# Designed miniproteins, single chains, continued (4), part 82

Each design is a single chain, and the fold is of that chain. pLDDT is the mean over its residues in the fold that is shown.

## One batch from the design tools (miniprotein)

Design m15021
Fold by ESMFold2-Fast:
Structure m15021 (fold): chain A 115 residues (1-115)
Amino acid sequence: DYREKGGEAFLKKDYEKAVEYYEKAAEEEPSAETYLALGIAYFKLEDYEKAIEAYKKAAELEPSAEIYYNLGEAYFKLEDYEKAIEAYEKALELDPDNVYAKRKLEEAKKKLAEK
């Protein structure tokens, strides 16, 4: 199972191999869980553009607070604070008690206001 192999590589911090396995898993059986895992692996490789692409595919299949929070984090790393704000707001719509999303939303708003 490529998803299991991807998870094993990720736990070993072999993020390049994790991406390879998760891409194969997504090709064989697309799921929000697999695209979220692929996005997180790309994020660990600092490939934020590919992480965003994977998170968007995950959200199209099954939106979740975790997916939108991670999407916001990737936009924040690219300094796209307007899109980071939108993603964190969507995460908070799905999970209003997410303290991490609240904190990052305020940080992104402050960054946008300082530009």
Scores: mean pLDDT 90

Design m15022
Fold by ESMFold2-Fast:
Structure m15022 (fold): chain A 57 residues (1-57)
Amino acid sequence: MSREEILEEATEYVRKLLEAGLSEADAVAMVTRELVDLGLPEEEAREIAEEALRRVR
């Protein structure tokens, strides 16, 4: 999966978490953890999760 595809998936996941009532901080933390579990470095995963949150705002 390309970085763009990962970012699109992360953006949708953040949106769903916020709709479910999670805080922005909890949504970013959860998405970061999922991306790390998929094999991304923690720093890159966090950057993608934060970018996904910015796209949802």
Scores: mean pLDDT 82

Design m15023
Fold by ESMFold2-Fast:
Structure m15023 (fold): chain A 61 residues (1-61)
Amino acid sequence: SEEVEKVRKAYEAAVKLIKEKGFENTTVEDIAKAAGISLEDLYKYVPNPKLIIEAAKESLA
């Protein structure tokens, strides 16, 4: 679905950004921009975007 694709793009963006500049310097706003979606849409499809950041961080551990 459209929602699943947007969530996947956000996750991929989070992984990329954490690799490039670290977990501490990666924001929800950076993820939305890198994924090509608005911050409003990101919160609409992912009510807690921090869970995507945490999942991406754990995948890189």
Scores: mean pLDDT 79

Design m15024
Fold by ESMFold2-Fast:
Structure m15024 (fold): chain A 60 residues (1-60)
Amino acid sequence: MSRTIAFLKAVFKAVEILKEDPNASDQAVKDALREEFRDEPLSEEEIETAVEMARNMLAL
């Protein structure tokens, strides 16, 4: 899979998690993304950015 496509999927998955549990901690969302995307070449920084992007999208 393209790294960019994996990153976008991680952002959308973070949005889905936060829609179901708006009070989820960043750590809980990151842990869920690491488990879901453990076979994908996503860095810790990319997972962290995906969570931040998801929160920004939901704050609008």
Scores: mean pLDDT 79

Design m15025
Fold by ESMFold2-Fast:
Structure m15025 (fold): chain A 65 residues (1-65)
Amino acid sequence: SKEEKRKKALELVKKGQIAYLNGNYDEAIKYFEEAKKIFKSLGTEEDLRNAEIVELFIEKAKAEK
């Protein structure tokens, strides 16, 4: 379901944040990119907003490496 996909995307964001806090920036980017792809595929206004937030996390992680 769309809701199960959204839950998966949110879990991927959490994994990305944990990787980021551990200094594993490449792993963090991978998780964030997967989450962004799911949010964009869901396509609601909320999901697209979450994809934009995740993009900021990706750019922050890229700036650290």
Scores: mean pLDDT 89

Design m15026
Fold by ESMFold2-Fast:
Structure m15026 (fold): chain A 73 residues (1-73)
Amino acid sequence: MMKELETAAYELAGRAFLVFGDYEGAAKYFEKALEIDPNNAVAWENLAKAYEGLGEYEKAEEARKKAEELREA
């Protein structure tokens, strides 16, 4: 479906930025993916990594907790 394709595109973009060390870009695209699919535990985990790269440790911890909740559901 279009929604799933759009989410996958944002996740791919986020992962590319994360690999290249562009944590602001990574966070932006993972946030876009999560606006469409907030139950994506992998996107929450990657968003936490992006926030850690930005020094946003509180936001990183919140994103990690959300990922854990979704994996245990």
Scores: mean pLDDT 82

Design m15027
Fold by ESMFold2-Fast:
Structure m15027 (fold): chain A 70 residues (1-70)
Amino acid sequence: EERVERVRELGKLADDPSTEVRIAAAKELGPLLFDEDPEVREASATAAGKLLNDPDPEVRKAVLQAAKEA
């Protein structure tokens, strides 16, 4: 499943040492949180949860903004 695999890759990017990479991952996760596939939604929620606990407030803000825009 291409979408589930994309979410797994975004989850790995959530551990990236670069703040800009983690922000990009957060923005890509937004629409996946509302995907029609429950497996994609579950994986996306897990990855987004990790980013919502990120020490950088800009990363956390990016997740919330992406979810609102989706």
Scores: mean pLDDT 79

Design m15028
Fold by ESMFold2-Fast:
Structure m15028 (fold): chain A 72 residues (1-72)
Amino acid sequence: SHAAELQALADDKSASIEELLRAGVRRALEALRRGPDPELRARGLALFPGLLREAAEEYGVEELAEEALAEL
């Protein structure tokens, strides 16, 4: 459930930053892939890798970004 996943993410105090990023990436990629608008899907998928890598560098988990993008 979308609402349940958002609530779990907000209340998760035991997850590491890596676990939160993995869960967030999977959900974001699923949402992009399932989107009905092909232009928004294409733009989102084109921008997402760069934004993810920038965020991963800030937290020192660059390998997580590459692993998550391989799931595309």
Scores: mean pLDDT 66

Design m15029
Fold by ESMFold2-Fast:
Structure m15029 (fold): chain A 61 residues (1-61)
Amino acid sequence: SKDVIIQEALDRINKLAEEKGLSKEERNKVAIEFVRRAEDLGDSLTKEEADKIVEELIEKA
């Protein structure tokens, strides 16, 4: 379901942010932006798209 995709993506953001050494504030900004993009996609959100968004946002952070 969409909720599972979002939760797994948020868990991945936490893991990748820790590995990159991001602050709590930087991690929160990535999570907020991810949720906004996920809401914009709505029912069109796939696991593959969620993974790409997470990777893009972590790379830019």
Scores: mean pLDDT 85

Design m15030
Fold by ESMFold2-Fast:
Structure m15030 (fold): chain A 80 residues (1-80)
Amino acid sequence: MVLVYEGKNIKMSKAIRIIKAIAKQAIANDKVVEVEVKYKGKTYKATIRSEEEAEKFIEELKKKLKLDELVDLKITVKPG
């Protein structure tokens, strides 16, 4: 398992772009992505194995968080 991204107080819009970019590359290389998004004491986690799972997680985040909110983002990648 390798930490590939860690950022604090980044806009949700930026977090979504980073998640999409890393997930696309990792999935193309048969890797699994673990994402943590922290917002005001709440933690949203997902294990992403496919493009469909990435899209589903992003849609769930958009339902709960506005694009201009500040979040902490951590992304790790592991073998698939």
Scores: mean pLDDT 85

Design m15031
Fold by ESMFold2-Fast:
Structure m15031 (fold): chain A 118 residues (1-118)
Amino acid sequence: MAKREETRERILEAARKLFLEKGYLGTSTGEIAKEAGVSKGTLYSHFPSKDELHDAVFLKLLDERFKNAKTLDETNMLVISLSSAITTRPDEREKLLEKLEKMQKMSDELVEQNRSKL
C-alpha cells in the first residue's frame, strides 16, 4: 500500500509543478507522467482524467492554504472549486448555481444584519 500512496503523491506533485509553470491547457498527461517518473497507464490508474487530476491538485492546494493561512481567501478558493465543477458537469450546473445563490444570499443577510445593528 505504501508504494501506491507514494506514486499518487509523486503524480500530484508533478501535476502541481507543471500546472503552475505551463497552465492547465499547456500541460499534457504525458508530460505529467514523465515528470512523475511513471507510465501513462499508471497515471490513469490513479486519475482517470486530466480534469480529475486537476481537481485533486486544487483540493491539495486548498488544504495547504487552509493549514497555513486561515483567511477570507478560503471562500474564494471554494467558489473557484465550485466554478470548476459547474464547467465539468453541465447537467449539475443548475443545482450548483442554486447553492452558490443561497450562499450569496446568506452572506448578504449577515452583512445587512451587521449594518442594521450599527
Scores: mean pLDDT 65

Design m15032
Fold by ESMFold2-Fast:
Order: C-alpha cells, then sequence, then structure tokens
Structure m15032 (fold): chain A 62 residues (1-62)
C-alpha cells in the first residue's frame, strides 16, 4: 500500500508539470484505485487509501 501511495505521489508531481492540480489529483486517485482493485483490496480499503493520498498531497502543497 505505502509503495502504491508513493508511486501515485511521484506520478502526481510529474503530471503537475503538464496539467492542472485538480486534473493531476484525479488521475493519481484513479491510478491508486485501479492498482488496489487489481490486487484484490475491498472497495472500503480502496476508499480509505485514496483519501489518505488526497490528504498527503494537500498537506504537501498547502
Amino acid sequence: IEEIIEEAEKMFKELLKEISYEEALEIAKANVATKLKEKGYSEEEIKKVVKELEERIKKEVE
């Protein structure tokens, strides 16, 4: 899970060079949700991890 969040944060930073904050955040969230779903995590766990990613990104930028 931590590795997936770290990869998503890295992807978000790369995307910010090309697209808006809002677009980059949505793509990063979608990427994490897809990877976790493929690994067999529950919808509830996916929602929790996606929320954690969003909070981490907001704290780094704000």
Scores: mean pLDDT 77

Design m15033
Fold by ESMFold2-Fast:
Structure m15033 (fold): chain A 92 residues (1-92)
Amino acid sequence: SVKEEIEKIILEAIKNIEKNPEKAQSYVSLAVARIVELADRHGLSPEELLEIVEEIVEKIKPSLSKEQQEFLDTLLDSVRHVARHRAARAAA
């Protein structure tokens, strides 16, 4: 169900951006924060989190507009950034 909850967060972010494009960056940031908190609650590693988010993105991306796909890519890049920083800290 963690995968289903992450998918719901991503889909809600896309809907919010469609309604209020001027707040796109805020919705992406909020979605990333919620995804990270959910991952922490379920004890997901940075690698497991990234795998789940990448799988969800690949699944939904073909059904979205080009503009929505660009926001989804931005969200994925943000998650990758967080995952890499967390992995680096764990290795230190």
Scores: mean pLDDT 82

Design m15034
Fold by ESMFold2-Fast:
Structure m15034 (fold): chain A 80 residues (1-80)
Amino acid sequence: KPKEFLDEIAKELGVPKEQVAKALEAYARAIREGRPLSDLERLAQSPELKVSYSTFRKILALAREKGYTVEELEEAAKLV
């Protein structure tokens, strides 16, 4: 479930779930807009995310491993 996914990633990486939600929101938006990976690096440096690029990439990798759709990632982000 999207809510459980958000909580699982936050726990696994030791980051606040609000930061995980912002990272997932940024990633989902980038996919929808067809943005390249270089734009994701810029998004990870945003003051809003407050996570390192390394942590941001780990969040994205875990989301991809779970096989969630862009819509499911967006719904998870809304639950914060």
Scores: mean pLDDT 72

Design m15035
Fold by ESMFold2-Fast:
Structure m15035 (fold): chain A 62 residues (1-62)
Amino acid sequence: SNKEQAKKLTEQGKQLMAQGKLEEAKKLYEQALKLDPDYEEAKEGLKLTLQMLGKTEEAEKV
């Protein structure tokens, strides 16, 4: 299902975040939200990743 795939992409994004691969993590969280726009764990991951990249204004729009 789209929700199951969004969960897997979110898990992969978290692993990339742990490795400091912020741009790659951002892309996986964005893909997860395209599959499930209401998936809170992916929204939080994207917000945090954008803040760490210095994209604070973009993070506020998530």
Scores: mean pLDDT 86

Design m15036
Fold by ESMFold2-Fast:
Structure m15036 (fold): chain A 70 residues (1-70)
Amino acid sequence: SRLEEILETLRRDLEQLKELYKEGKISKEELLRAAERARGLAELAREAGLDELAEALEEAAEELRKLAAE
């Protein structure tokens, strides 16, 4: 389904961002901006009734925020 494709893309993008940050290729500010965008998208997904997508985006935002705090 399209939702499964979106979730798989989100998972791949999250892993790529984490790798880029760990390699020093993106800044802490860029990582935090990505987390903020994911949080905003999660709110929109929740309003649209896309709970699984909202949860995945919320988890992604939290993972990026925690990584930036390390």
Scores: mean pLDDT 85

Design m15037
Fold by ESMFold2-Fast:
Structure m15037 (fold): chain A 50 residues (1-50)
Amino acid sequence: KSKEYLKKLDEMHETAKQQAERAKSGNVQDQSQSQIATMSALGDLFSTGS
């Protein structure tokens, strides 16, 4: 497994969590959107960098 790759993913997840936390305070809908965006980014990394 590529440790550098996982570090990048972790940073992206952290950013997405920040956005999701903000969304939970204002709109639950945004939380789902943030999570979907994160999953989409993961797919792109697997396709491009994996």
Scores: mean pLDDT 67

Design m15038
Fold by ESMFold2-Fast:
Structure m15038 (fold): chain A 82 residues (1-82)
Amino acid sequence: SEILERLEELIEKAPEEFKPLLEEIKEVIEELLKLGEEETAEKILREVEEALKLPDPKKALLELEIILGIGRIVLAVLKLAK
């Protein structure tokens, strides 16, 4: 998957402090892709790319936590619908 390859490259290049959150987001994206929800996975990846562009690392970490939380809720809703 191009989405997973792009995410893995982002994780490799990210500061060490971001990697645990990015790995958890990767798990959400992998589950979304298993459900065929490629558009939702791509949207989350784009939000991660934007968060990592933030110059303030505290703000970047907070945005990643929000992305993870929303991603988990969306995944839970989609799993209930399948």
Scores: mean pLDDT 87

Design m15039
Fold by ESMFold2-Fast:
Structure m15039 (fold): chain A 103 residues (1-103)
Amino acid sequence: GPLPPELQAETDEAVRLANELLPEAVKIGREKGLDAMVDYIADKAVEYAKQGKVSPRAAIRAAGLTAHKAAQELGMSDEEVARAIRRAVNRVAEALGLPPLPE
């Protein structure tokens, strides 16, 4: 069924931010590897949340979506994709004072 309006709005914000971050994330991942890509994604998501451009929840979701899409575009393994998502999400969550993903 359709998402609740508030959850749809957060999803739309997250997708918009992820699409904005994706080209540079892929470039950094290609040139400098996974850790540098995750650092870029997390830093930018945190900056957008601190500037009030996205909600903290949308920033976390955007970080995960960007990490997933960038790692897949770079042909990373499923294990590296999962690691990129987890690291990006947890770094944003930590910086914004929110709980990390469960193990």
Scores: mean pLDDT 85

Design m15040
Fold by ESMFold2-Fast:
Structure m15040 (fold): chain A 62 residues (1-62)
Amino acid sequence: MPLLARAVAPVPKTGPDTLALLPGDLVEVLEELPNGLWRARSLATGEEGLVPRSYLEVLGEL
């Protein structure tokens, strides 16, 4: 099952494939990549993109 996570800091949009988040934004983690980036979907906006895992706190499974 995909993981629920929360942004712990502001995540800037750094490229076309990246996801921008505000602190406290909830995301669904879709894919964990070996380079430390996670593919996630914002629950607020429905947008998908890459987020560094260091900006996310895992809350549990959806």
Scores: mean pLDDT 79

Design m15041
Fold by ESMFold2-Fast:
Structure m15041 (fold): chain A 72 residues (1-72)
Amino acid sequence: VPLSPETLALLERAAEALAAGDVEAAIAEARRALEVEPESPLALVALAAALRAAGREEEARALLEEARELAA
């Protein structure tokens, strides 16, 4: 299922923020992607990756479980 251009742009910004070490910006952009497409497994995985980089392991794990359900 293709992502909307808006969601894709937000996920690209999140990935760029993570690459730059700006974990808080990565979390914010991934959350915005989920606001646009709440049922996007890719947006959930992106937010989980950002939260894991922030040391928020339990929150990341919950999002990965949700992404798994949506992808199945």
Scores: mean pLDDT 81

Design m15042
Fold by ESMFold2-Fast:
Formats: sequence, structure tokens, C-alpha cells
Structure m15042 (fold): chain A 99 residues (1-99)
Amino acid sequence: MSKEELEKKGIEYLKKGMEAFNNKDYDTAIEYFDKAIEYFEKAGNYSLLAAAYFLRGIAYENQGKKSEALKDYKKALEYAEKAGMTRLVELVQERIEKL
């Protein structure tokens, strides 16, 4: 599978996760974000990894799973910094401070 095909498949799962998240189905959202992360790791795309970890962290936080949210926010921060996503770095840092 090409890098582009891996990214495309990951984005499909990310979109499904966001739809479940918007419906407040956080368990389903987390399952789809898990799949998105697997594909983005295989693709080696730091910006998509940062986004997926951040969204899964918010889903965990909304479930009151602060420990899981913190782990995902730290991963989102790591990848956002590697990708030069300065605004996402700021947003993730704010989320960590408020946990």
C-alpha cells in the first residue's frame, strides 16, 4: 500500500470518528480514531497523527478518562511539534494545563 493510500484510508476512518464524536458516541469515535492512528503511523504522517491523537484525547476527556486523554494529548503535542503545527501545539498545551 502506498503512503498516499494509507493516508486516504486513515482519513476515511478519521472522518467516521468525527461523525461519531459529533453524535456524542465517544466509544465508536475512539474505535475509528484508533484505526486512523494505525494508518497514519504506517504512512509516517506527523500532522495527521497529531490531529488523530488530539481528537481521540478530546473523546477520552469527554468520557472523564483524564489519564487516557493526557497520554493522547502528549502524543498529539509530540507529533504537532515535529510537523510544525504551532496553533495545534498551543491548543494541546492548553488542554493539558486544564486537565
Scores: mean pLDDT 92

Design m15043
Fold by ESMFold2-Fast:
Structure m15043 (fold): chain A 75 residues (1-75)
Amino acid sequence: SLAEEMEKAAEKALEAAKEYAEQGDYDHAILVLETAIRELERELAKETDEEVKRKLQEMIERLRKELARIQEAKA
């Protein structure tokens, strides 16, 4: 399903961002998370299924929390 594919993509983005951050490459970590958030927000904007919307919102929240953490570490 779209929700399952997007959830897997979000998990992959989180893992990739973590690996970039561990290498000190905060710019790439931020880019990965921002790109994933934009894609999820585009899907959310055109979604009509309430359960899929909820899943997309949960994924966006997780990515935004990690983005904030990495941005703070870079500062």
Scores: mean pLDDT 85

Design m15044
Fold by ESMFold2-Fast:
Structure m15044 (fold): chain A 66 residues (1-66)
Amino acid sequence: MKERIEEILKNLPPELVEKMDKTIAEQKARLEKLKDSKDRNEVIQAIADTLIAVGEIIDEILKALK
């Protein structure tokens, strides 16, 4: 599985790979900051935003592989 993902990443435009890396790092940092949050709604919103960002990345990957 990791090998297949690496192969896909090698065939993607460099700008898309950089965008993906930045988006993943940003969402991970946001979730890490909320790790100690007692506000359930804030955590749920962060999770929802992360899922939306992941969905956008998947869409861009599918578009690039066209």
Scores: mean pLDDT 72

Design m15045
Fold by ESMFold2-Fast:
Structure m15045 (fold): chain A 67 residues (1-67)
Amino acid sequence: MDAAASAAAMAAVAAANPAIPERVKQGGIDAGRAGDGAASLAIAGELLREGLITPEQAQAVRDAALS
C-alpha cells in the first residue's frame, strides 16, 4: 500500500469535513502515514457509519489504501 497516497486521501477527507472531531482527523492521518490501510479503512467506515462523510469520500479512502 502507498502510505503517501493513503495519508493524502485521509487529509483531503478531513479538510473537506470540518465537522469531524480533530482527534479522529489526526487518527486517520496518522494511520495513513504509518501505511496502516486496515486502520485507515476502519476509520473511514466509522465516519461513514456516523454520517460524517459521504459514501463517495469513503470509497476514495478505500481506493488510496488499496493502492
Scores: mean pLDDT 71

Design m15046
Fold by ESMFold2-Fast:
Structure m15046 (fold): chain A 66 residues (1-66)
Amino acid sequence: SMESFQRELDRIVEEAKSTGDEKATKEVEELVKKAREALEQGDTKKALEYFFKAVKVLKEAEEKKK
């Protein structure tokens, strides 16, 4: 559901914040904002593309911190 997707977007932002990487956190927040904007426009494919980009940024930040 849209509510479940919004919760996943919120969770990714919180996980990014927990890494302590401010630049990665801001990038994830921007990608999540774009995903939400795409959802509001009904563009589910674009929303998913931004979501997966945010997940990639998060994983790269997590690997870097160790």
Scores: mean pLDDT 82

Design m15047
Fold by ESMFold2-Fast:
Structure m15047 (fold): chain A 71 residues (1-71)
Amino acid sequence: SGADVYALLGEHYYRLGLEAYEKGDYETAIEYLEGAIKAYQAALALDPSNERARANLERAKEELERVKKEK
């Protein structure tokens, strides 16, 4: 489904965000984590019961706040 595709896209962006953070590229990490958040929000717009997208959205928002504190 489209919701599953967006959830997987969010996972992909989330991983790229963490990789950028580990390299000290905070600007790129923020961009990818924001991309992950948008993808998970799109998944939830299509299927509000998508528990994977909901849990991963919360995780991505938490990591984005952590990265922003390193700025």
Scores: mean pLDDT 86

Design m15048
Fold by ESMFold2-Fast:
Structure m15048 (fold): chain A 74 residues (1-74)
Amino acid sequence: MNAELAEALRRQAEQALELAKKSKNKEASELFQRAAELAREAAELAEAGASREEIERLAERAEELLLKGAELDR
C-alpha cells in the first residue's frame, strides 16, 4: 500500500493550488492548477495500488509544471 506516497502527493496538489491562488500571472496560475490535477491523479493511483513507475511518471510531470509555473510567476 502506498499510503505515505499518496499523502505526500495530496499535499503537493494542495500546495500547487495555493500557488495558483496567490499567482498574479494567468499562465503561471493555469500551470499550477494543472500540476495540482496531475498530483491528485497520482495520489489516487497510489491509493489504488498502481505501479510505482506509473505514479512517479505523473508526479514527475506535475513537478515539471510546478517549475515552469514558478519561472513565469516572477
Scores: mean pLDDT 83

Design m15049
Fold by ESMFold2-Fast:
Structure m15049 (fold): chain A 57 residues (1-57)
Amino acid sequence: RREEAERHLAEAKAALDAGDFQTAYNHLKQALRLLPPEEADKALEEFVARVNAATAG
């Protein structure tokens, strides 16, 4: 459900903060699988923005 997807998104963000991109990507994939297409697209865009911020700064 939505709560499970949100948990995976939170874990993905925590992994990004730790620099563990593989773990972050694995959690993102699980979250995207659980979300409706519209919400999955938004979550993917937010994840890409966070990766860009982490890489550029």
Scores: mean pLDDT 77

Design m15050
Fold by ESMFold2-Fast:
Structure m15050 (fold): chain A 60 residues (1-60)
Amino acid sequence: MEDLERKRELAKKAVELIKKFIEMGNEQKAQDFADRFSEALSKNDLEAMEKIVEEAEKEL
């Protein structure tokens, strides 16, 4: 039931995390994160999306 809502929330968080990495001067991390998240999203892999977001949040 919550999977679709969770994917939408993770996508929103990913956009904000990309912006934060860029603002912090970490363009390489922003690009790497964006690529990994986009791949997980294209595969509809919720667990990978969550893991990628969690790792990015830990680096901020």
Scores: mean pLDDT 80

Design m15051
Fold by ESMFold2-Fast:
Structure m15051 (fold): chain A 64 residues (1-64)
Amino acid sequence: GTDEALAAMQRTADELIAEVRKAGGDVSEVEELYRKALEALAAGDLETAQEYFAKAVQKAREIL
């Protein structure tokens, strides 16, 4: 369901952020997007949380 999809996306973002750090890349923008996703999730805004987790994943992949 949506909760499982969000949890999977969050895990993917966490893993990619760790990979960017390991590669010596700049995580600042990815962490900003991830923080916004967590704030939306805490507010119960699942749609906005999904959008920001997706943006964090995309940005991390662009750096790697």
Scores: mean pLDDT 84

Design m15052
Fold by ESMFold2-Fast:
Structure m15052 (fold): chain A 56 residues (1-56)
Amino acid sequence: SMLAEAAEQLRAKGYETAAEVVELVAEGRIDEARALAERSGDPVTLAAFREALELL
């Protein structure tokens, strides 16, 4: 799936929290993914969350 590929690419680049957020979106755990992205405060993680929603 495109979400699995996105998560793997993020993890390969060292963006572990962003990868976890994308994996939560892939599992349909949207509220948990959003909470993690917001708490991270990291622009890469927030962008990954928005992009993952577009791939649903």
Scores: mean pLDDT 86

Design m15053
Fold by ESMFold2-Fast:
Structure m15053 (fold): chain A 65 residues (1-65)
Amino acid sequence: AKEKFEKGKELAAQGRYEEAAEQYEEAIKLDPNYAEAWLALAGVLARLGRYGEAVKYGKKAAELE
């Protein structure tokens, strides 16, 4: 889970938000309680203009922390 999360952070730092989202989704599949991965996914989705999904996943992160 953490390895996928770290790869997502590297991709997001490069502006590769779609690929970063894929890595965060994989981290969540491996650990659905990984609040940081839900929050990071929400962040990149907001950067992609997918605000409805960003709000949904941000709320999920808040529920876990």
Scores: mean pLDDT 81

Design m15054
Fold by ESMFold2-Fast:
Structure m15054 (fold): chain A 68 residues (1-68)
Amino acid sequence: SMAEEQALVARIAAHELKEKLGLTPEQAEEVEKELSKLPVEEIGPASQKLLAAKDAEEAIAIAKELAK
């Protein structure tokens, strides 16, 4: 289903961001929750923007802004 695909893609993206940006499990979960609010086609572009963040706090702030 669309919802299952959205949840899976958001989880994969959050896991990649956790490894690349050094997020804690709690920070990665927050990013996953924000990304899961986006349509599947927007999660990839959003993840690329988050990868450009200087730190975890900026990545979370960008994710919240994009999920509005």
Scores: mean pLDDT 83

Design m15055
Fold by ESMFold2-Fast:
Structure m15055 (fold): chain A 58 residues (1-58)
Amino acid sequence: MAEEAARYYAEALEALEAGDLETAARYGKQGSDYAKKAGGYSEEAKRNALKLHEMGFG
């Protein structure tokens, strides 16, 4: 669960860097859903989510 969240947030960051905002938003939501189900965030998932937030998407 926590590792799945980190993976989805990483995919969201890759899509965001590519300018694919729709894919970035979709993967960001998937990451958030998995992180909530895991009962917390892994450090990697938190870092990826923070980067998305700093870029205006989380």
Scores: mean pLDDT 71

Design m15056
Fold by ESMFold2-Fast:
Structure m15056 (fold): chain A 70 residues (1-70)
Amino acid sequence: IAHFNLGNTLKSQGRLDEAAEAYKRAIELDPSFIDAANALALLLSEQGREDEAQAVGKALIEKYPHLKEA
């Protein structure tokens, strides 16, 4: 949760690269944290980086298959 909140704060400051890393860290600590994975994908997509958003999402799902549970 803390890293997810950190990511949101960094995003609001325009520090998008660091925000993405914070979301990734949140997922590493809790692989079932779907909100963090969605936030990362949306962040990249909103910046027009849709290819990166898809690549990151796919990599996370392959490493943590249960990430999509819900």
Scores: mean pLDDT 70

Design m15057
Fold by ESMFold2-Fast:
Structure m15057 (fold): chain A 58 residues (1-58)
Amino acid sequence: KSELHKELLRKIGEILRLIGELFDLELSGTLTPEKRAALEAQIAALKAQMDEISAQLS
């Protein structure tokens, strides 16, 4: 119960950090297509994990 909620919050925090990294790289002009794809894949994987946890919380 509380453990799953803590894990969900942790995943949310990690997604926000990755989004921030994406924006920082884009603003600095150092974002490559390969780096963008890697970060987007990581965010997608975390979202899938959150969906699994959310299903367990229901």
Scores: mean pLDDT 82

Design m15058
Fold by ESMFold2-Fast:
Structure m15058 (fold): chain A 115 residues (1-115)
Amino acid sequence: MEKEKKLQEAYKYAEKAVELAKEGNVGEALKELQKAIELLEEVGIPDKEARILNMVGKFEYALGNYERAVELYEKAIELNPEYAEAWENLGKALEKLGKKDKAKEYYEKAKELKP
């Protein structure tokens, strides 16, 4: 597969993993997440480790493991402070933990890093 196609397929597998996790099908969700990570590791993009951490964070969030999701998103941001999606996802996880003020701050940070 070409680089662009591998990246698109990686995100599709990651989305499927999140949907399966929401359904409580953890075993199949982990298999799809593994496929996503393997494809993303093959793609020569900058900050692929930060992107993998963000993917795993989204998976943990889908399982309701919000504290683990926060840790993973924080690591992604440590590796790539300009990763707008990771800042946004960190905000979402913090809202689930009742930390609304901190979540708002990180949503504003994500917005500053866009368009």
Scores: mean pLDDT 83

